# Designed miniproteins, single chains, continued (3), part 79

Each design is a single chain, and the fold is of that chain. pLDDT is the mean over its residues in the fold that is shown.

## One batch from the design tools (miniprotein)

Design m10906
Fold by ESMFold2-Fast:
Structure m10906 (fold): chain A 87 residues (1-87)
Amino acid sequence: GAELRARVAELAARLSPEALEDFRKNVQKKMNELMEKKDELTPEDIAEAIRSAADETARKYLSQGKEEEARAVREYGDAMAELVRAG
């Protein structure tokens, strides 16, 4: 509910503009891949796409030695996925 939405906003504020944009692009990529395979997407399909995008984005930053940014991306992705599943 409201607490989870507040947590999502707080976590988004901790991300750099670059990391947030990378995450959004990776989400869009995963969503496009799912839409090619399925006529309708479930909340669980969307949640899994968000988590997958967060993992891909975090892996990029981790490879650059940016452990804090990688953690922030994963936490943001997890919170977003939970919000989608909750409805």
Scores: mean pLDDT 84

Design m10907
Fold by ESMFold2-Fast:
Structure m10907 (fold): chain A 71 residues (1-71)
Amino acid sequence: SRAAERERVIRLTADSLRAMGYLIEAELLLKKGAPKEEVLKLLEEARRYAERAGDEELIERAEELEEEVRK
């Protein structure tokens, strides 16, 4: 049981870190004036990993950036 719990925590943490990585990359590209399509693809990946991790803050951040890009 404890080993399974540890594996779950590692997996959720890894998914949160991946989501954060995609968000940082998307923000950087947005600031550099990259095409909206490229930024939106990164935000889509960020949201997917954030959802897998159950990280509500990262989900909200991805949605906020998507709205910013669409304007």
Scores: mean pLDDT 85

Design m10908
Fold by ESMFold2-Fast:
Structure m10908 (fold): chain A 80 residues (1-80)
Amino acid sequence: AAAAEAERHRDLGNNYLKLGKYDEAIKHYERALALDPEDAVSWANLGIAYDKKGEKEKAQEYYEKALAIDPRNPLARKNY
């Protein structure tokens, strides 16, 4: 199911993000968000991955996307 596939990619993205493997994290978050574009947490984490790569403007864009879905998202609020 698309929901289960989105969750799997989110979890893989989270694992790669924790390992500092930002390019791998980005690929999995992009796949998760293609399946579930309303996942504010994955948008915020995609922002963190780009921020860690030094792509500040792209990070801000993804934090804005997370906040548009969930204005109380703590990761996006902290890093926006």
Scores: mean pLDDT 87

Design m10909
Fold by ESMFold2-Fast:
Structure m10909 (fold): chain A 67 residues (1-67)
Amino acid sequence: MKITLASAPESEALSPERQAAYNEAFKELREEWLEELKNTRTFDELSEVSVRIGRRVRERAEEILRR
């Protein structure tokens, strides 16, 4: 079975409202992320895209919370 283990420091502090905002931001940016992934040819590009998208999701979630 899948075991949930404390892994990411950011996940430890997620409140329900923050988690909802992150989910919404991720859903919105997921389409763009998948398109960028389709255009990546190397693992270096893949890694860069993943880091960039993660940061953008965080920024977007904060923007959603500011509404």
Scores: mean pLDDT 68

Design m10910
Fold by ESMFold2-Fast:
Structure m10910 (fold): chain A 73 residues (1-73)
Amino acid sequence: MKEERELVLRITAAQIEAVALDLEGATEEAKRVLELVRKAAEALEKGDLEEARRLIEEAEELAREAFRKLGLD
């Protein structure tokens, strides 16, 4: 339960960051973050917590680099 809750919260945060990136005009980066988030959610639904964590970590890193390039991070 705890690990699943953590992953759900991280997935939600990454979705919010993707929306922010799209609003700032980083549409392609936003799409890539959302793709990783969708894959992480699928892995979580299948009970693959390790794959879900890996995918969400990739989404979080991609979002950080995108915000940095925009001068927002």
Scores: mean pLDDT 84

Design m10911
Fold by ESMFold2-Fast:
Order: C-alpha cells, then structure tokens, then sequence
Structure m10911 (fold): chain A 62 residues (1-62)
C-alpha cells in the first residue's frame, strides 16, 4: 500500500535505502579505483538498484 504506508514499513524502507547506499560505496569504490569503464560502473549501479527495488517490494508485501 504505497499511499497509506504504516510507520514500521517506512522505517524498513529507510533501512533498505541506507543499506543500499552502504553497498554502493563498498561495491563502486574498487571499480573506480581500478579505472573501470563508465558502462561497467553503470551496470553495477543498475544491479544494486534492482536488488533495492526487490527488497522494497518484499517489505511492502508484508
């Protein structure tokens, strides 16, 4: 229920976002340090975004 979200659900979504930001730093730092192509970096971001979207969907279904 996207428009009528309980506070506990919002808290879980915020936790998922925080975890996602932490994973972005952890996963992207090695790629940037190695001088990876922008396409490779973008692909990693997309993968992490898909994982976040799935996690949020699971939270909303509970």
Amino acid sequence: KLLDVPEEVRKKILEAIEKYEERLDKELAPLVEKGAPAEEIAKKIEELNEELEKEIKEILEK
Scores: mean pLDDT 77

Design m10912
Fold by ESMFold2-Fast:
Structure m10912 (fold): chain A 90 residues (1-90)
Amino acid sequence: AAELARKAAEYFEKAADISEKNGNTEAAQYFREASRAMRAFAETGDPRLAEIAVELAEKGAQISKENHDDESAKYAEKGAEYARQALAAL
C-alpha cells in the first residue's frame, strides 16, 4: 500500500510540474495537494487522505483538459489509478 501511495504522489508531482510549465497554476495546485495527501496516506494509512487525493487529482485533470494540457491530465489520471490500488491493498 505505502509503495503504491508514493508512486501516486510522484505521478501527481509530475502532473504539477507539467501544469506549471504550461502556465496552468490552478491545476498544478490541485496536483500538489493530491501529492501531499498521498504522502500523508503512505505514512498514516488513513483512507480518507487517499480519497481526497483522488478527488483533487480528478479536479486538476479536468482543468488541465480544458486548458489543452492533456499530458498533465494523463499523469494525474495514472496517479489516481495508483491511489485507488493503494486503497484496495488495505
Scores: mean pLDDT 86

Design m10913
Fold by ESMFold2-Fast:
Parts: structure tokens; sequence; C-alpha cells
Structure m10913 (fold): chain A 87 residues (1-87)
């Protein structure tokens, strides 16, 4: 069902945007709150990956979902790395 795929992609995009917001906040800080912001960014990027994965499971031909899943994976790894380095 295309509507289900579209809703999953919409959810994934919402989580990706939330992750980006926390990543930007983390980058503006050098304290404990920066670590928390990066950890929160990683959590949201992971949720985006999960929703893109569900979309791909329903429609394996959806190139947008495949491409954006890779974007979310890279963003999550970056946020996790920044959280580790700031500690």
Amino acid sequence: KQEEVDELIKKAKEYLEKGEGYLVRGLSRTDEQGVKDFEKAAEYFKKAEEYYTKAIELDPSNQEAKDMKKVAEKARKLAEEYARKLR
C-alpha cells in the first residue's frame, strides 16, 4: 500500500529533522549539554533509519527510502562520534 510507504517516509523525515536540530544544538556547545544534544540527535537519526527500513520492507524499489536511510545512518554515526569526543 503506497499510502503506508508514504506515511513511513514522512515519519522518517520528521525524525531526521529532529535529529538535525539536536546535532546543530550540540555543535554550538562544549559542555555536558552538548553531549546530551548529540546523544539525542543519534537517537532521532536511529528512529529515522528504522522508519526508512520499514518503508523499504514494504516497497524494496523505493530509491528515496534507500538513499535517505544511508543519510540517516551517516548522521547517526557522526552524532555518536561527536558525543564520544566531547566526553
Scores: mean pLDDT 83

Design m10914
Fold by ESMFold2-Fast:
Structure m10914 (fold): chain A 82 residues (1-82)
Amino acid sequence: SISELREKLLKDPSSENVIEQLIELAKSLGLEDSDELKDFQRAYNELLNLRRYGGSQEEIDAAEQKVLDAALRLLDEMEKLS
C-alpha cells in the first residue's frame, strides 16, 4: 500500500528496493508521464551519478534529501488517485 511505502521510505530513503516499488506503483496508477515521477527519477539519477563519480559527502547528503522530498511529493499524488 501507499502508507507502507511511505513508512519504508522514511526508514531508509536510499533503499533501491523501495525506490523500485515506488516507481512501479506510480506507473501502475498512470503517473508515468507525471512531473512528480519525472522529478523523482531526475533526483535519483543525480544521486546515483554522485555515488558513481565521487561527489562530496555534502553533495550526496543534499542529493539524498532531494530524492526524499521528490518521493514524498510522488506519494502524495498517488494517494489522490487511490
Scores: mean pLDDT 81

Design m10915
Fold by ESMFold2-Fast:
Structure m10915 (fold): chain A 60 residues (1-60)
Amino acid sequence: LSDIADEGVLAYLNKDYEKAAEKFEVLAEAGIKSAQAKLAEIYEKLGKKEKAEEWRKKAE
């Protein structure tokens, strides 16, 4: 996939949460609130609660 968001979605659907986090992190760092919220969900799937909370706060 050429689009970072599409690559992130595909990784998430394949349960490759590490790769999904990498792709959505690019969009989240760019200030896209929907990507920040999705990244928080992905970090919860990975058991990284502190990172999940940080990204949720940014998505507010």
Scores: mean pLDDT 80

Design m10916
Fold by ESMFold2-Fast:
Structure m10916 (fold): chain A 63 residues (1-63)
Amino acid sequence: AAAEAAARAAEAAARGDAEGARKWGLQYHNSGATPDEVGAAATRGAARGGGSEGARLAGQAGS
């Protein structure tokens, strides 16, 4: 669940969907995941979808 939310946030951010990224990032954080875990998962998802821009935005969504 938490990992899936982080992956969804990163995927949305990589696509440029800031609202989707924020929504999924918040769910991941509320599941008790640490900001560190959110950042790691966001980096992996963004690497698959769009690179550093997606990683940055997904990381912000997780806070």
Scores: mean pLDDT 62

Design m10917
Fold by ESMFold2-Fast:
Structure m10917 (fold): chain A 76 residues (1-76)
Amino acid sequence: MIEELLERVRELLEEVRRALEAGDLAAAERAAAEAEKVAEEAVRKGEEEGKGEEVKRRILEIIGEHAPAIEAAYAA
């Protein structure tokens, strides 16, 4: 289900932020790689259902919501 994949992307981006705050760069890299893979699967399924553009937009919104916190964690 697309909603489950989008929720998984959110969870993985939060995991990236927490790993960076903890100084665990390897964990942050693994979580980021999994988030990218899950996002690609969500887009593929969205395209199959005629919702590819909507899913892409929602992924960009999720990334945009999390990017400031991730950048702050990385800069700390």
Scores: mean pLDDT 82

Design m10918
Fold by ESMFold2-Fast:
Structure m10918 (fold): chain A 112 residues (1-112)
Amino acid sequence: PSVLTEAGRLRRQLLDAAQAGDRERMVELALELARRGEITPAEAQLLLTTGAEAARRFAEILREQNFPPEVIASVERAAELLENASPEERERRLPELTQVVLDYLYQQTLNS
C-alpha cells in the first residue's frame, strides 16, 4: 500500500466522515490537523461554523502554536457569537471573524 503522511491519512478520514454526514467526526479530525500545524482554510471554516466548543478548542490550539493575537481573538469572538447569538446574527457576523483566520491561512499556503 502507498504510505500516506499522517496529514494525508487524517484528510482521507475527514473525506469519509464528510461523505457519511458525520459532522462531529469532521470537527475532531480538523482539530487534529490544527494540532499538527496542517490545517487548511476549508478545515478552519468548518471549526468556525459548527459550534462554540469546536471554536474554543481551535483557539486553544492556535494559542499554543503562537498564531498572531488578532487571529486568536477573532476565533474567540466567533466562539462567543456561536454560543450567544441567534442563527440570523451568526450568519451576518461570523463571516467577518472567520475571514481574519482564513486570510492568515491563505497567506501561509501561498508562501508555502
Scores: mean pLDDT 82

Design m10919
Fold by ESMFold2-Fast:
Structure m10919 (fold): chain A 79 residues (1-79)
Amino acid sequence: MKEEFQEFLDNKEEAKKQFEEVIKDLPEEAKELAKKAFEYLVKAAEAAVAGDWEKAEEYLAKAEELFREAVKLVAEAKA
């Protein structure tokens, strides 16, 4: 698991570009929430690599919450 976070950080620039390409067609509010969630994923990975698993879990929870809100906005826009 720690190695997976390091691999993510090593490729975070490419991951961010792919992520921004995927979300570019979303409603602006959902897009901004998704971007914030990605930033928390980066912070979680950095904390995990540093050995601070408590902080990593905190940031992962924040990312999850923001992604859920973004998904809800997309679903409401489609309904």
Scores: mean pLDDT 77

Design m10920
Fold by ESMFold2-Fast:
Formats: sequence, C-alpha cells, structure tokens
Structure m10920 (fold): chain A 60 residues (1-60)
Amino acid sequence: MEKKKLEEEGKKILEELKKAIENKDIDKVHELTLKLFELGEKDPELFEKLKKEIEEFQKK
C-alpha cells in the first residue's frame, strides 16, 4: 500500500510540475521540485523515472 501511495503521489506531482512549467509559474515549479526530492529520498527508483519524464517533457 505505501509504495502505491508514493507512486500515485509522484504521478500527481509530475502532472502539476508539467502544468507549472507550461504556465511558467516559477514559484510552483520550485515547490513541486522540492516535493519530488522528498519523494526521491523514499523511493530513488521512482524519482529517477519521474526526473526522466520531466526532462523528456522539457526537450519538446
């Protein structure tokens, strides 16, 4: 259960981060990035996956 909650939380953070990047909401990007790092301390594999998705999104 706990691991599934982290995956769902990470997905939500990722989607909000993508929207914040699109809207150029720097404050929101900073807040969400910190939340992602906190998630990464609990699940490093999930963090690497989410980081790659953000990098792919920014490359477009």
Scores: mean pLDDT 77

Design m10921
Fold by ESMFold2-Fast:
Structure m10921 (fold): chain A 91 residues (1-91)
Amino acid sequence: SYRQRAQELLDETEQLTNQGIQYAQQAAQQDPSAKSYADQAIQQLQQLLEEAKEALKLEDPATAAGLINRALDQARQLYQQFRAYLEQFQS
């Protein structure tokens, strides 16, 4: 069902954004010079999660699933970009 798919995509988005936020916070703790970049990453990930949560509330489950998947793709790109950048401070 589209409603089940939308919920699964939201759950994945929440997991990915939470992991990204934790990684950004850890990197900022280890290297204070990364704090500004980490804070921006956290804000962007939180915004994408909120957009995904709002999309789930839409009456059309197929449209909801599509919008949540778009938010997930954007969150994944940001997570990968920020993780790769910040991983250098943990090595």
Scores: mean pLDDT 81

Design m10922
Fold by ESMFold2-Fast:
Parts: C-alpha cells; structure tokens; sequence
Structure m10922 (fold): chain A 100 residues (1-100)
C-alpha cells in the first residue's frame, strides 16, 4: 500500500540520519537499557513490523518511535550524547510526520 511505502521511507531516513538507533543496544555497553526498559525498541524492529503488517498506520509507527525515544530518555541522563540523539530523532520524525 502507499501508506506502507511512506512509513518504510520515513524509517529508512531515520536509520540513515541516526544509525545508533538502527539495532538493539548491546547490554555489555548499555547494561541499564535492558534493566530499566521492559520493551526494547529499535528502528530495524519497527521496520520489520511495518513489513510484516504489524504496524499498519502512520500513527502506529509514531507510537513505536515515541516508545524508542521514551526508552532512551529513561536510561540516559539529560544532556548526554544518546539523550541528545533521541531529541534529534524526535525532531526529524515530527518534521516528516507533519508532511504525511
């Protein structure tokens, strides 16, 4: 569907701009991530959910991206590089979402 193509293009753009969020965080590098977040989310997992039909709308995709940002804000102190990257992810997504 046209909507599915648009969502995939958005996710691919986010992966290109902020590749740190592409894959799950390594627990050896980020031990607090699995400790303090019950539902781990990454951009490739969101992309697969769109491809598999689990995410069927722009609003559903936004919920998962918002969850990814929430998870990072939970484990990263304000002003840290990862926290600032999550703010940039939100900014890029919000700009794209306004045009969808």
Amino acid sequence: SEIKKKILEVIDKLIEELPIFRRPFNPATFPDYPKYVEEEVDLETIKRAVENGEIKSIDDAKKYIDKLIENIETVSPEGSPLYEAAKELKKIYDEIYKKL
Scores: mean pLDDT 77

Design m10923
Fold by ESMFold2-Fast:
Structure m10923 (fold): chain A 92 residues (1-92)
Amino acid sequence: SAAIEQAINELKEKAKASGKKVEIEVEGDSLNIKLEGLSPIAITSLALYLIGLELDGAKVEIKIEGNKVNIKMSGLSEEQLLDVLNHITSLV
């Protein structure tokens, strides 16, 4: 999707501008994101958001190692993928 590709590029550019690192892979309904440099408050906000998505039926795995966050998700609609990417962009 052109919209997904645009959202990925926007997130990567904003992360770079803020001195943070992001790696993103999208495959079908699945999303893998690795983030580095988020504040503890941003990580907490992200974790709460992701819990909400899991309660709504998405499969979510999150691994936090200091300032590094690895997220794996599946069962996402295109709208949910865009919402996740936009939410993370708001935190970087």
Scores: mean pLDDT 85

Design m10924
Fold by ESMFold2-Fast:
Structure m10924 (fold): chain A 56 residues (1-56)
Amino acid sequence: MDELREEMNRALEAGDVERLAEIGREAKERGDESLARTAVRALRLMGHTEVAEELE
């Protein structure tokens, strides 16, 4: 249950936009709304607003 969140934290530290988007999509598919919102927020903070909007 925390594996996906830990992977997201690693992607954030690495600045890995592609992995963040993948994690966001997986979170939505699993119904983890909290994790999905965190991924969207992270992408917006990193300047990738268009990718973040696709995840909403």
Scores: mean pLDDT 78

Design m10925
Fold by ESMFold2-Fast:
Structure m10925 (fold): chain A 60 residues (1-60)
Amino acid sequence: SKEELLAEMREITRELEKLDAEMGKQAEELVRQAEASTDLEDIETRLELLKRALEELKKL
């Protein structure tokens, strides 16, 4: 559901903010855009972008 996807995006955003404040701000913007979206595929795409960003930051 949209609410489940948004909850996961918000959790990843919190983790990103802990690692990189600027990346956290960009993630917050993606969450805001997802909140305004009615397209689950768009929301899922944004969630995957956040997951990938978190994975890359954890490697540093």
Scores: mean pLDDT 82

Design m10926
Fold by ESMFold2-Fast:
Structure m10926 (fold): chain A 91 residues (1-91)
Amino acid sequence: TEAERKALLEEAEKYDAYRKSVQAARDDNIAKATEQYDALLAHAKENPGDEEAREQAKRLEDAKALAESVFDAQIQAYTDKANELRAKAQA
Protein backbone atom coordinates (compact mmCIF):
# COMPACT_ATOMS: atom_id res chain seq x y z
CA THR A 1 0.00 0.00 0.00
CA GLU A 2 0.95 3.68 -0.23
CA ALA A 3 1.16 3.81 3.58
CA GLU A 4 3.57 0.83 3.63
CA ARG A 5 5.72 2.48 0.91
CA LYS A 6 5.88 5.75 2.92
CA ALA A 7 6.79 3.84 6.11
CA LEU A 8 9.70 2.10 4.32
CA LEU A 9 10.98 5.41 2.91
CA GLU A 10 10.70 7.08 6.34
CA GLU A 11 12.72 4.22 7.89
CA ALA A 12 15.33 4.57 5.10
CA GLU A 13 15.62 8.30 5.95
CA LYS A 14 16.35 7.35 9.59
CA TYR A 15 19.26 5.17 8.41
CA ASP A 16 20.49 8.07 6.23
CA ALA A 17 20.49 10.21 9.39
CA TYR A 18 22.36 7.48 11.35
CA ARG A 19 24.94 7.24 8.53
CA LYS A 20 25.38 11.05 8.48
CA SER A 21 25.85 11.07 12.28
CA VAL A 22 28.50 8.31 12.08
CA GLN A 23 30.23 10.11 9.19
CA ALA A 24 30.43 13.30 11.31
CA ALA A 25 31.82 11.31 14.26
CA ARG A 26 34.35 9.67 11.90
CA ASP A 27 35.46 13.04 10.51
CA ASP A 28 35.89 14.51 14.02
CA ASN A 29 37.73 11.43 15.34
CA ILE A 30 40.08 11.21 12.33
CA ALA A 31 40.77 14.99 12.37
CA LYS A 32 41.87 14.81 16.03
CA ALA A 33 43.96 11.67 15.42
CA THR A 34 45.57 13.28 12.34
CA GLU A 35 46.48 16.43 14.33
CA GLN A 36 48.13 14.31 17.06
CA TYR A 37 49.86 12.08 14.49
CA ASP A 38 51.20 15.03 12.42
CA ALA A 39 52.61 16.70 15.56
CA LEU A 40 54.30 13.49 16.73
CA LEU A 41 55.56 12.65 13.21
CA ALA A 42 57.10 16.14 12.91
CA HIS A 43 58.85 15.64 16.27
CA ALA A 44 60.10 12.17 15.22
CA LYS A 45 61.53 13.55 11.93
CA GLU A 46 63.42 16.30 13.83
CA ASN A 47 64.58 13.76 16.44
CA PRO A 48 65.43 10.53 14.53
CA GLY A 49 67.01 9.00 17.66
CA ASP A 50 63.77 9.33 19.68
CA GLU A 51 62.57 5.71 19.53
CA GLU A 52 59.60 6.35 21.88
CA ALA A 53 58.25 9.13 19.63
CA ARG A 54 58.60 6.82 16.59
CA GLU A 55 56.75 4.01 18.41
CA GLN A 56 53.98 6.40 19.52
CA ALA A 57 53.58 7.65 15.93
CA LYS A 58 53.26 4.02 14.73
CA ARG A 59 50.66 3.23 17.41
CA LEU A 60 48.62 6.34 16.46
CA GLU A 61 48.85 5.40 12.76
CA ASP A 62 47.59 1.87 13.52
CA ALA A 63 44.83 3.18 15.83
CA LYS A 64 43.71 5.68 13.16
CA ALA A 65 43.58 2.95 10.48
CA LEU A 66 41.55 0.70 12.80
CA ALA A 67 39.13 3.52 13.70
CA GLU A 68 38.65 4.34 9.97
CA SER A 69 37.87 0.66 9.24
CA VAL A 70 35.30 0.46 12.06
CA PHE A 71 33.57 3.71 11.04
CA ASP A 72 33.61 2.74 7.33
CA ALA A 73 32.02 -0.65 8.12
CA GLN A 74 29.24 1.03 10.14
CA ILE A 75 28.62 3.66 7.42
CA GLN A 76 28.42 0.89 4.80
CA ALA A 77 25.97 -1.14 6.95
CA TYR A 78 23.63 1.87 7.32
CA THR A 79 23.97 2.70 3.59
CA ASP A 80 23.10 -0.89 2.64
CA LYS A 81 20.08 -0.91 4.98
CA ALA A 82 18.77 2.39 3.56
CA ASN A 83 19.20 1.05 0.00
CA GLU A 84 17.43 -2.22 0.93
CA LEU A 85 14.45 -0.30 2.36
CA ARG A 86 14.24 1.96 -0.71
CA ALA A 87 14.39 -1.04 -3.07
CA LYS A 88 11.58 -2.72 -1.10
CA ALA A 89 9.52 0.51 -1.32
CA GLN A 90 9.90 0.49 -5.15
CA ALA A 91 8.69 -3.14 -5.45
Scores: mean pLDDT 86

Design m10927
Fold by ESMFold2-Fast:
Structure m10927 (fold): chain A 71 residues (1-71)
Amino acid sequence: PLPVALTPEQEAAMLEAIKAANETFERAEKAGLPAEEANLLASEIGKRMYEALMNDDQEAIEEVREEIEKL
């Protein structure tokens, strides 16, 4: 069974979260983290980005972006 249809806002937030997670994984791998650790970090960043976007929390969104940039 597929997930229920998302609202356009939820879809946009999910796509941004996936993008943030993928960028985090690539940056973490480039920084020399093991794939398992890079994947865990990417999952955490993705979750935080989704929650920040759904709450329209600009400060949280900026904090997540800053963490990605630090990698």
Scores: mean pLDDT 81

Design m10928
Fold by ESMFold2-Fast:
Structure m10928 (fold): chain A 80 residues (1-80)
Amino acid sequence: MEEAERLAREAERLAREGGEAYRAGDYRRAAELYREAVRLALEAARKAEEAGDLELAEALREAARRLEELAREAEERARE
């Protein structure tokens, strides 16, 4: 459980940094940070599921889906 929480906090930190990069117009960096946040959120979800916290695992998977959408938006803006 504590490991899942630590990974979730790290994903939140990267998502915040991605948002800052996006606001600064650095869409490539924003996409990279959002993609890394997705990876950590999914890892946190697996750890939560292994620990029996299915509610936390599903919430983390939903957060990862939202971050993946943000990464796609940043990737599209980086191409235009």
Scores: mean pLDDT 87

Design m10929
Fold by ESMFold2-Fast:
Structure m10929 (fold): chain A 58 residues (1-58)
Amino acid sequence: SEARLEELARRLAEESGLPAELVRSILELVANTELYLAPRLKDPALRAQNIAAARRLL
């Protein structure tokens, strides 16, 4: 969810002093990377959990 990504980016930006747009870009990159890698995990439960978490953030 874009709204969840923006909310998390705002909180981390406040804590780190970094620009919120930079933090948002990093989080989006991490979530997209997880969507690419998670389907390749051999553990079905971990795979489902990681895919769901990345989708909720995006």
Scores: mean pLDDT 79

Design m10930
Fold by ESMFold2-Fast:
Structure m10930 (fold): chain A 94 residues (1-94)
Amino acid sequence: MEVHPAALAEAVASALEKNFPDYERVRLTVELLEPPPGIAETRVEGEALKFDGWYVGRARGAAEGSLVVRPDGSALLELNGQTFRGRVVAEEPL
């Protein structure tokens, strides 16, 4: 079933902060698997909350975007109303 990444990101981030004291804050680098023509960079940085293998946060850049990573490592980014698939290639604690 399709879930809008922005709505999921806000709901899960709010739930994590209120209900789970042991969440981690991380900086992620996500590599886009199939970037559309015209994207200059294949890697996007974001900041996320990490809980039980899930990552929920926002992509960093000139435009705001949402970021969700599933426990299998698959990433879904929403930037400027478009959805992109990626994988996590770097993780750094905040």
Scores: mean pLDDT 67

Design m10931
Fold by ESMFold2-Fast:
Structure m10931 (fold): chain A 64 residues (1-64)
Amino acid sequence: MKTVVVYAGVTDEQAEEALKKAMEALGGDSGEIIRAPDVATGRELMLRLKREHPEVNVAGLGPP
């Protein structure tokens, strides 16, 4: 099962750390980070991924 972290407004290092934690919490044998240009685009991408790939664990990470 794949885990994906969609992120905006944070560093790649923060996204990679979030992916590691998400994989530990949700389970998964593979992971990917996807940078969005902004939070709104990130939310739309997350919704699309959940709709098209219900087998994928999707998490989001945005600015504080």
Scores: mean pLDDT 78

Design m10932
Fold by ESMFold2-Fast:
Structure m10932 (fold): chain A 69 residues (1-69)
Amino acid sequence: SLKEELRRAAEEMVAAVEAALPRIAELSPAEQSALLLLAAAAVYFAEKAGDEELAERARELLERVRELI
């Protein structure tokens, strides 16, 4: 279903952001901007999938990225 595809996409995006987060200070400004957009996309996809827990996790990551750049 579309919801399941959106949920999977959001999970993959969240995992990618979490993996990059420890090295965010080592990223270029373009890479930092891409990470911010990826985190924002994860929020959008999780919300559209109706996965409130994943959406909250994605919002927390988005805020962490915003704090660090």
Scores: mean pLDDT 86

Design m10933
Fold by ESMFold2-Fast:
Structure m10933 (fold): chain A 77 residues (1-77)
Amino acid sequence: MIASPGEIREILLKAGVSEELTEKFMQLLPGLITKDQARELAELIRNKASVEEIAAVLTKIPGVDEKKALEIARKIV
């Protein structure tokens, strides 16, 4: 199920991601994501996961290739 922008923000904030980092992430998102993808990304961001780990989740988003995923991940980390 695709999450709304409001649901994605709520998931990130509830997981302990700051409001500033949440808004930055929302601006960088290349398309619609599921609630499960939002939760997985929130945990990776909160736990200071590697660029490669964050990029691997981002590549699951339709239309996101590995290069685009790495670029987004670098801006978040």
Scores: mean pLDDT 77

Design m10934
Fold by ESMFold2-Fast:
Structure m10934 (fold): chain A 141 residues (1-141)
Amino acid sequence: MPLDRYGWSLKVSRILRAVAIGDLEKAKALIEEDPSLLFEQDDYGRTLLHQIARMILDLPSLRSIALELLRYAARLRPESLLIQDDYGRTALHILAEAAPVADPEELRAFFEEVRRLQPEALEIRDDEGLTPLEILERNLA
């Protein structure tokens, strides 16, 4: 498969495009067709879940759709939450930074779901020595 400008397969780029236009069902269908895409890393060590978490942080109009897709993917392949980018960050570290702008109850509910599905993901420290829960607690108080 041809790669996009960041080293991802075109399939990952198609999923991100579906999210960007609000087509949640197409994004879910593409992930379901090939769940191994959740483990594919770009040239910066980032996965699809890192980019979805970034969309929750940066793009107000997409927060609800992106969070639902992130929860869907985490339920399908919880171990994908363990993958760190070149800065030691998981998708959960990026998601925790969104706490001041996202729905606090939806974020808490998802982090409690992660505690049941893949608790090790909550213990991973980034290059600054912070876990996703330490970032989340600071932002939610």
Scores: mean pLDDT 84

Design m10935
Fold by ESMFold2-Fast:
Structure m10935 (fold): chain A 60 residues (1-60)
Amino acid sequence: SMEKEKKIKELKKRILEVGIEIGILRIQKYLNPSEEIEEELARLEEELKRLKKELEELEA
């Protein structure tokens, strides 16, 4: 359905956005590691995992 296709597109966009944020934070962690960056990375990686699972369930 068109509604499902729109939701899939929105999820793919969010996955891309979170992936970019993770990439930036990984570079920041490499240059200047901190507990705050590690916690933020863990949070975003968990969010990415949840978004990918939701996308997989919608594409099934």
Scores: mean pLDDT 87

Design m10936
Fold by ESMFold2-Fast:
Structure m10936 (fold): chain A 69 residues (1-69)
Amino acid sequence: SEEERAEELLKQIEETKKYLLENELSEEDLEKLRKTVEGAKKQAESLPEPYKSKVLEALEELLELLEEL
């Protein structure tokens, strides 16, 4: 279901945030991750509400965290 897909994406986003806070990535790895997040945002646009907004907000937070690193 779309709900299950959204929940799985949100879990992956949270796990990625934890990994970034606990590990220092190279500039190359950070750039690759930014591109991955941008791709995930495009995929999230196909999700129905309210999941679309939740996933996009989580991805935006992740992207902001990457900008601070």
Scores: mean pLDDT 80

Design m10937
Fold by ESMFold2-Fast:
Structure m10937 (fold): chain A 65 residues (1-65)
Amino acid sequence: MSEELRTRALLLAGLAGVAIRRKDKELLKELKEEVERLKAEAEKAGDEETAKLAEETIKRIEEAL
């Protein structure tokens, strides 16, 4: 269900924000892999909003790395 994907995307976005503030590059690399997997699942489910949220989170992580 897309709502579960959206909730996971929001949690991962929050964790990414914490990792960025802490400059935790190791955690950011792990989170990037997790968010990329979530984006793929959202795209398969046709959940464009969750996929966009995941993509924005990936961009933020890449900017911090």
Scores: mean pLDDT 82

Design m10938
Fold by ESMFold2-Fast:
Structure m10938 (fold): chain A 61 residues (1-61)
Amino acid sequence: REQAVELLIPLLDSPNPELRELAARGLGRLGHPAAVEPLRKALDDPDPRVREAAREALERI
């Protein structure tokens, strides 16, 4: 699970908003506390779908 977090966190910085949304959702499903700060930054993402995914992910952690 820690390895999956290490793979997903960099995707939150992807230029592709679809990948950022998938990363946020994946991090929420993993529920790892290391994802909390990266997901909080994603709350300020310019894409509303990424912001919503980050909020939902934080609710699960």
Scores: mean pLDDT 79

Design m10939
Fold by ESMFold2-Fast:
Structure m10939 (fold): chain A 97 residues (1-97)
Amino acid sequence: SREELFKEVDDAIAEMALYLGDKLLEQGRYDDAIKVYETAIKVASDELKAEAYVGLGRAYLKKGDYETAIRYFEEALKIDPSNVEAKKLLEEAKKKL
């Protein structure tokens, strides 16, 4: 139960970091968003970690770093192969090369 409580706290922190990262992306603050998503990855469960990798990929895609964006979308798909957003964004990034 104590181990489960620590997981719940870590996931709550990861969800807050994902929300903040998304808001920073909307503001064009891509480097700040990257730092926040990297923080989410350190504490996130697998499901939230996949979402954080999608966020990193989106930030690099917005910066025009298509090769780095592709790598992060592929990392998201290794964790969650069914992630529709990661598949769509991976295809978009590959078309930009």
Scores: mean pLDDT 87

Design m10940
Fold by ESMFold2-Fast:
Structure m10940 (fold): chain A 64 residues (1-64)
Amino acid sequence: DVEKKVEELLELIKKGELEKALELLRTLRGQLSPEQAAKIYELARKLRDAATLVELHEFGLIPA
């Protein structure tokens, strides 16, 4: 379930479990809606999670 995995991903980012968050994000490749990608991007940017931002850029979900 993509929606539940997105919620889990956001929780992992909030907890600072960034390696687990990145692994989960990679399993969601090609499954994220633009709205889901935007939510992850905004949280990662707010918490200065550079690794998640790079991964989203490589997915093509955010501009360079």
Scores: mean pLDDT 74

Design m10941
Fold by ESMFold2-Fast:
Structure m10941 (fold): chain A 70 residues (1-70)
Amino acid sequence: MIQQAQQLRDQGQQYRQIGQDLINSGRSLIENSGSQDAIRQGGVLINQGYSYIARGSILQRQADGIMNQS
């Protein structure tokens, strides 16, 4: 049980970090390139980043639920 909770927390942290990196990359692409294609690609990366953050939050909540059942 505890090991499963730790794995879910670690996975959640990884997902949130990936999401932040994608958002930062997307913002940088939009700000530095200024092209229409770069703006479109940056928007896709930002949207993907938010999806990863949301998934990470779900995993962390699942881990908290497991720990509370101990």
Scores: mean pLDDT 81

Design m10942
Fold by ESMFold2-Fast:
Structure m10942 (fold): chain A 58 residues (1-58)
Amino acid sequence: SVSDRRQELIKKNEEEIKRLEEILKEMEENPDTPQYRIDLWRLVLESTKYTLEKIKES
């Protein structure tokens, strides 16, 4: 059903957010990572969080 598909999308996006947060943490802990790279990954994370919020509102 539509509700079941929404719950699966929520789960998938929550897992993606956790993965992105882990990657960001590793990048932030590496002094050789340029700031623009960290900023780009933060935008990806924010975009994924926004998508999750919109799915939950649907």
Scores: mean pLDDT 85

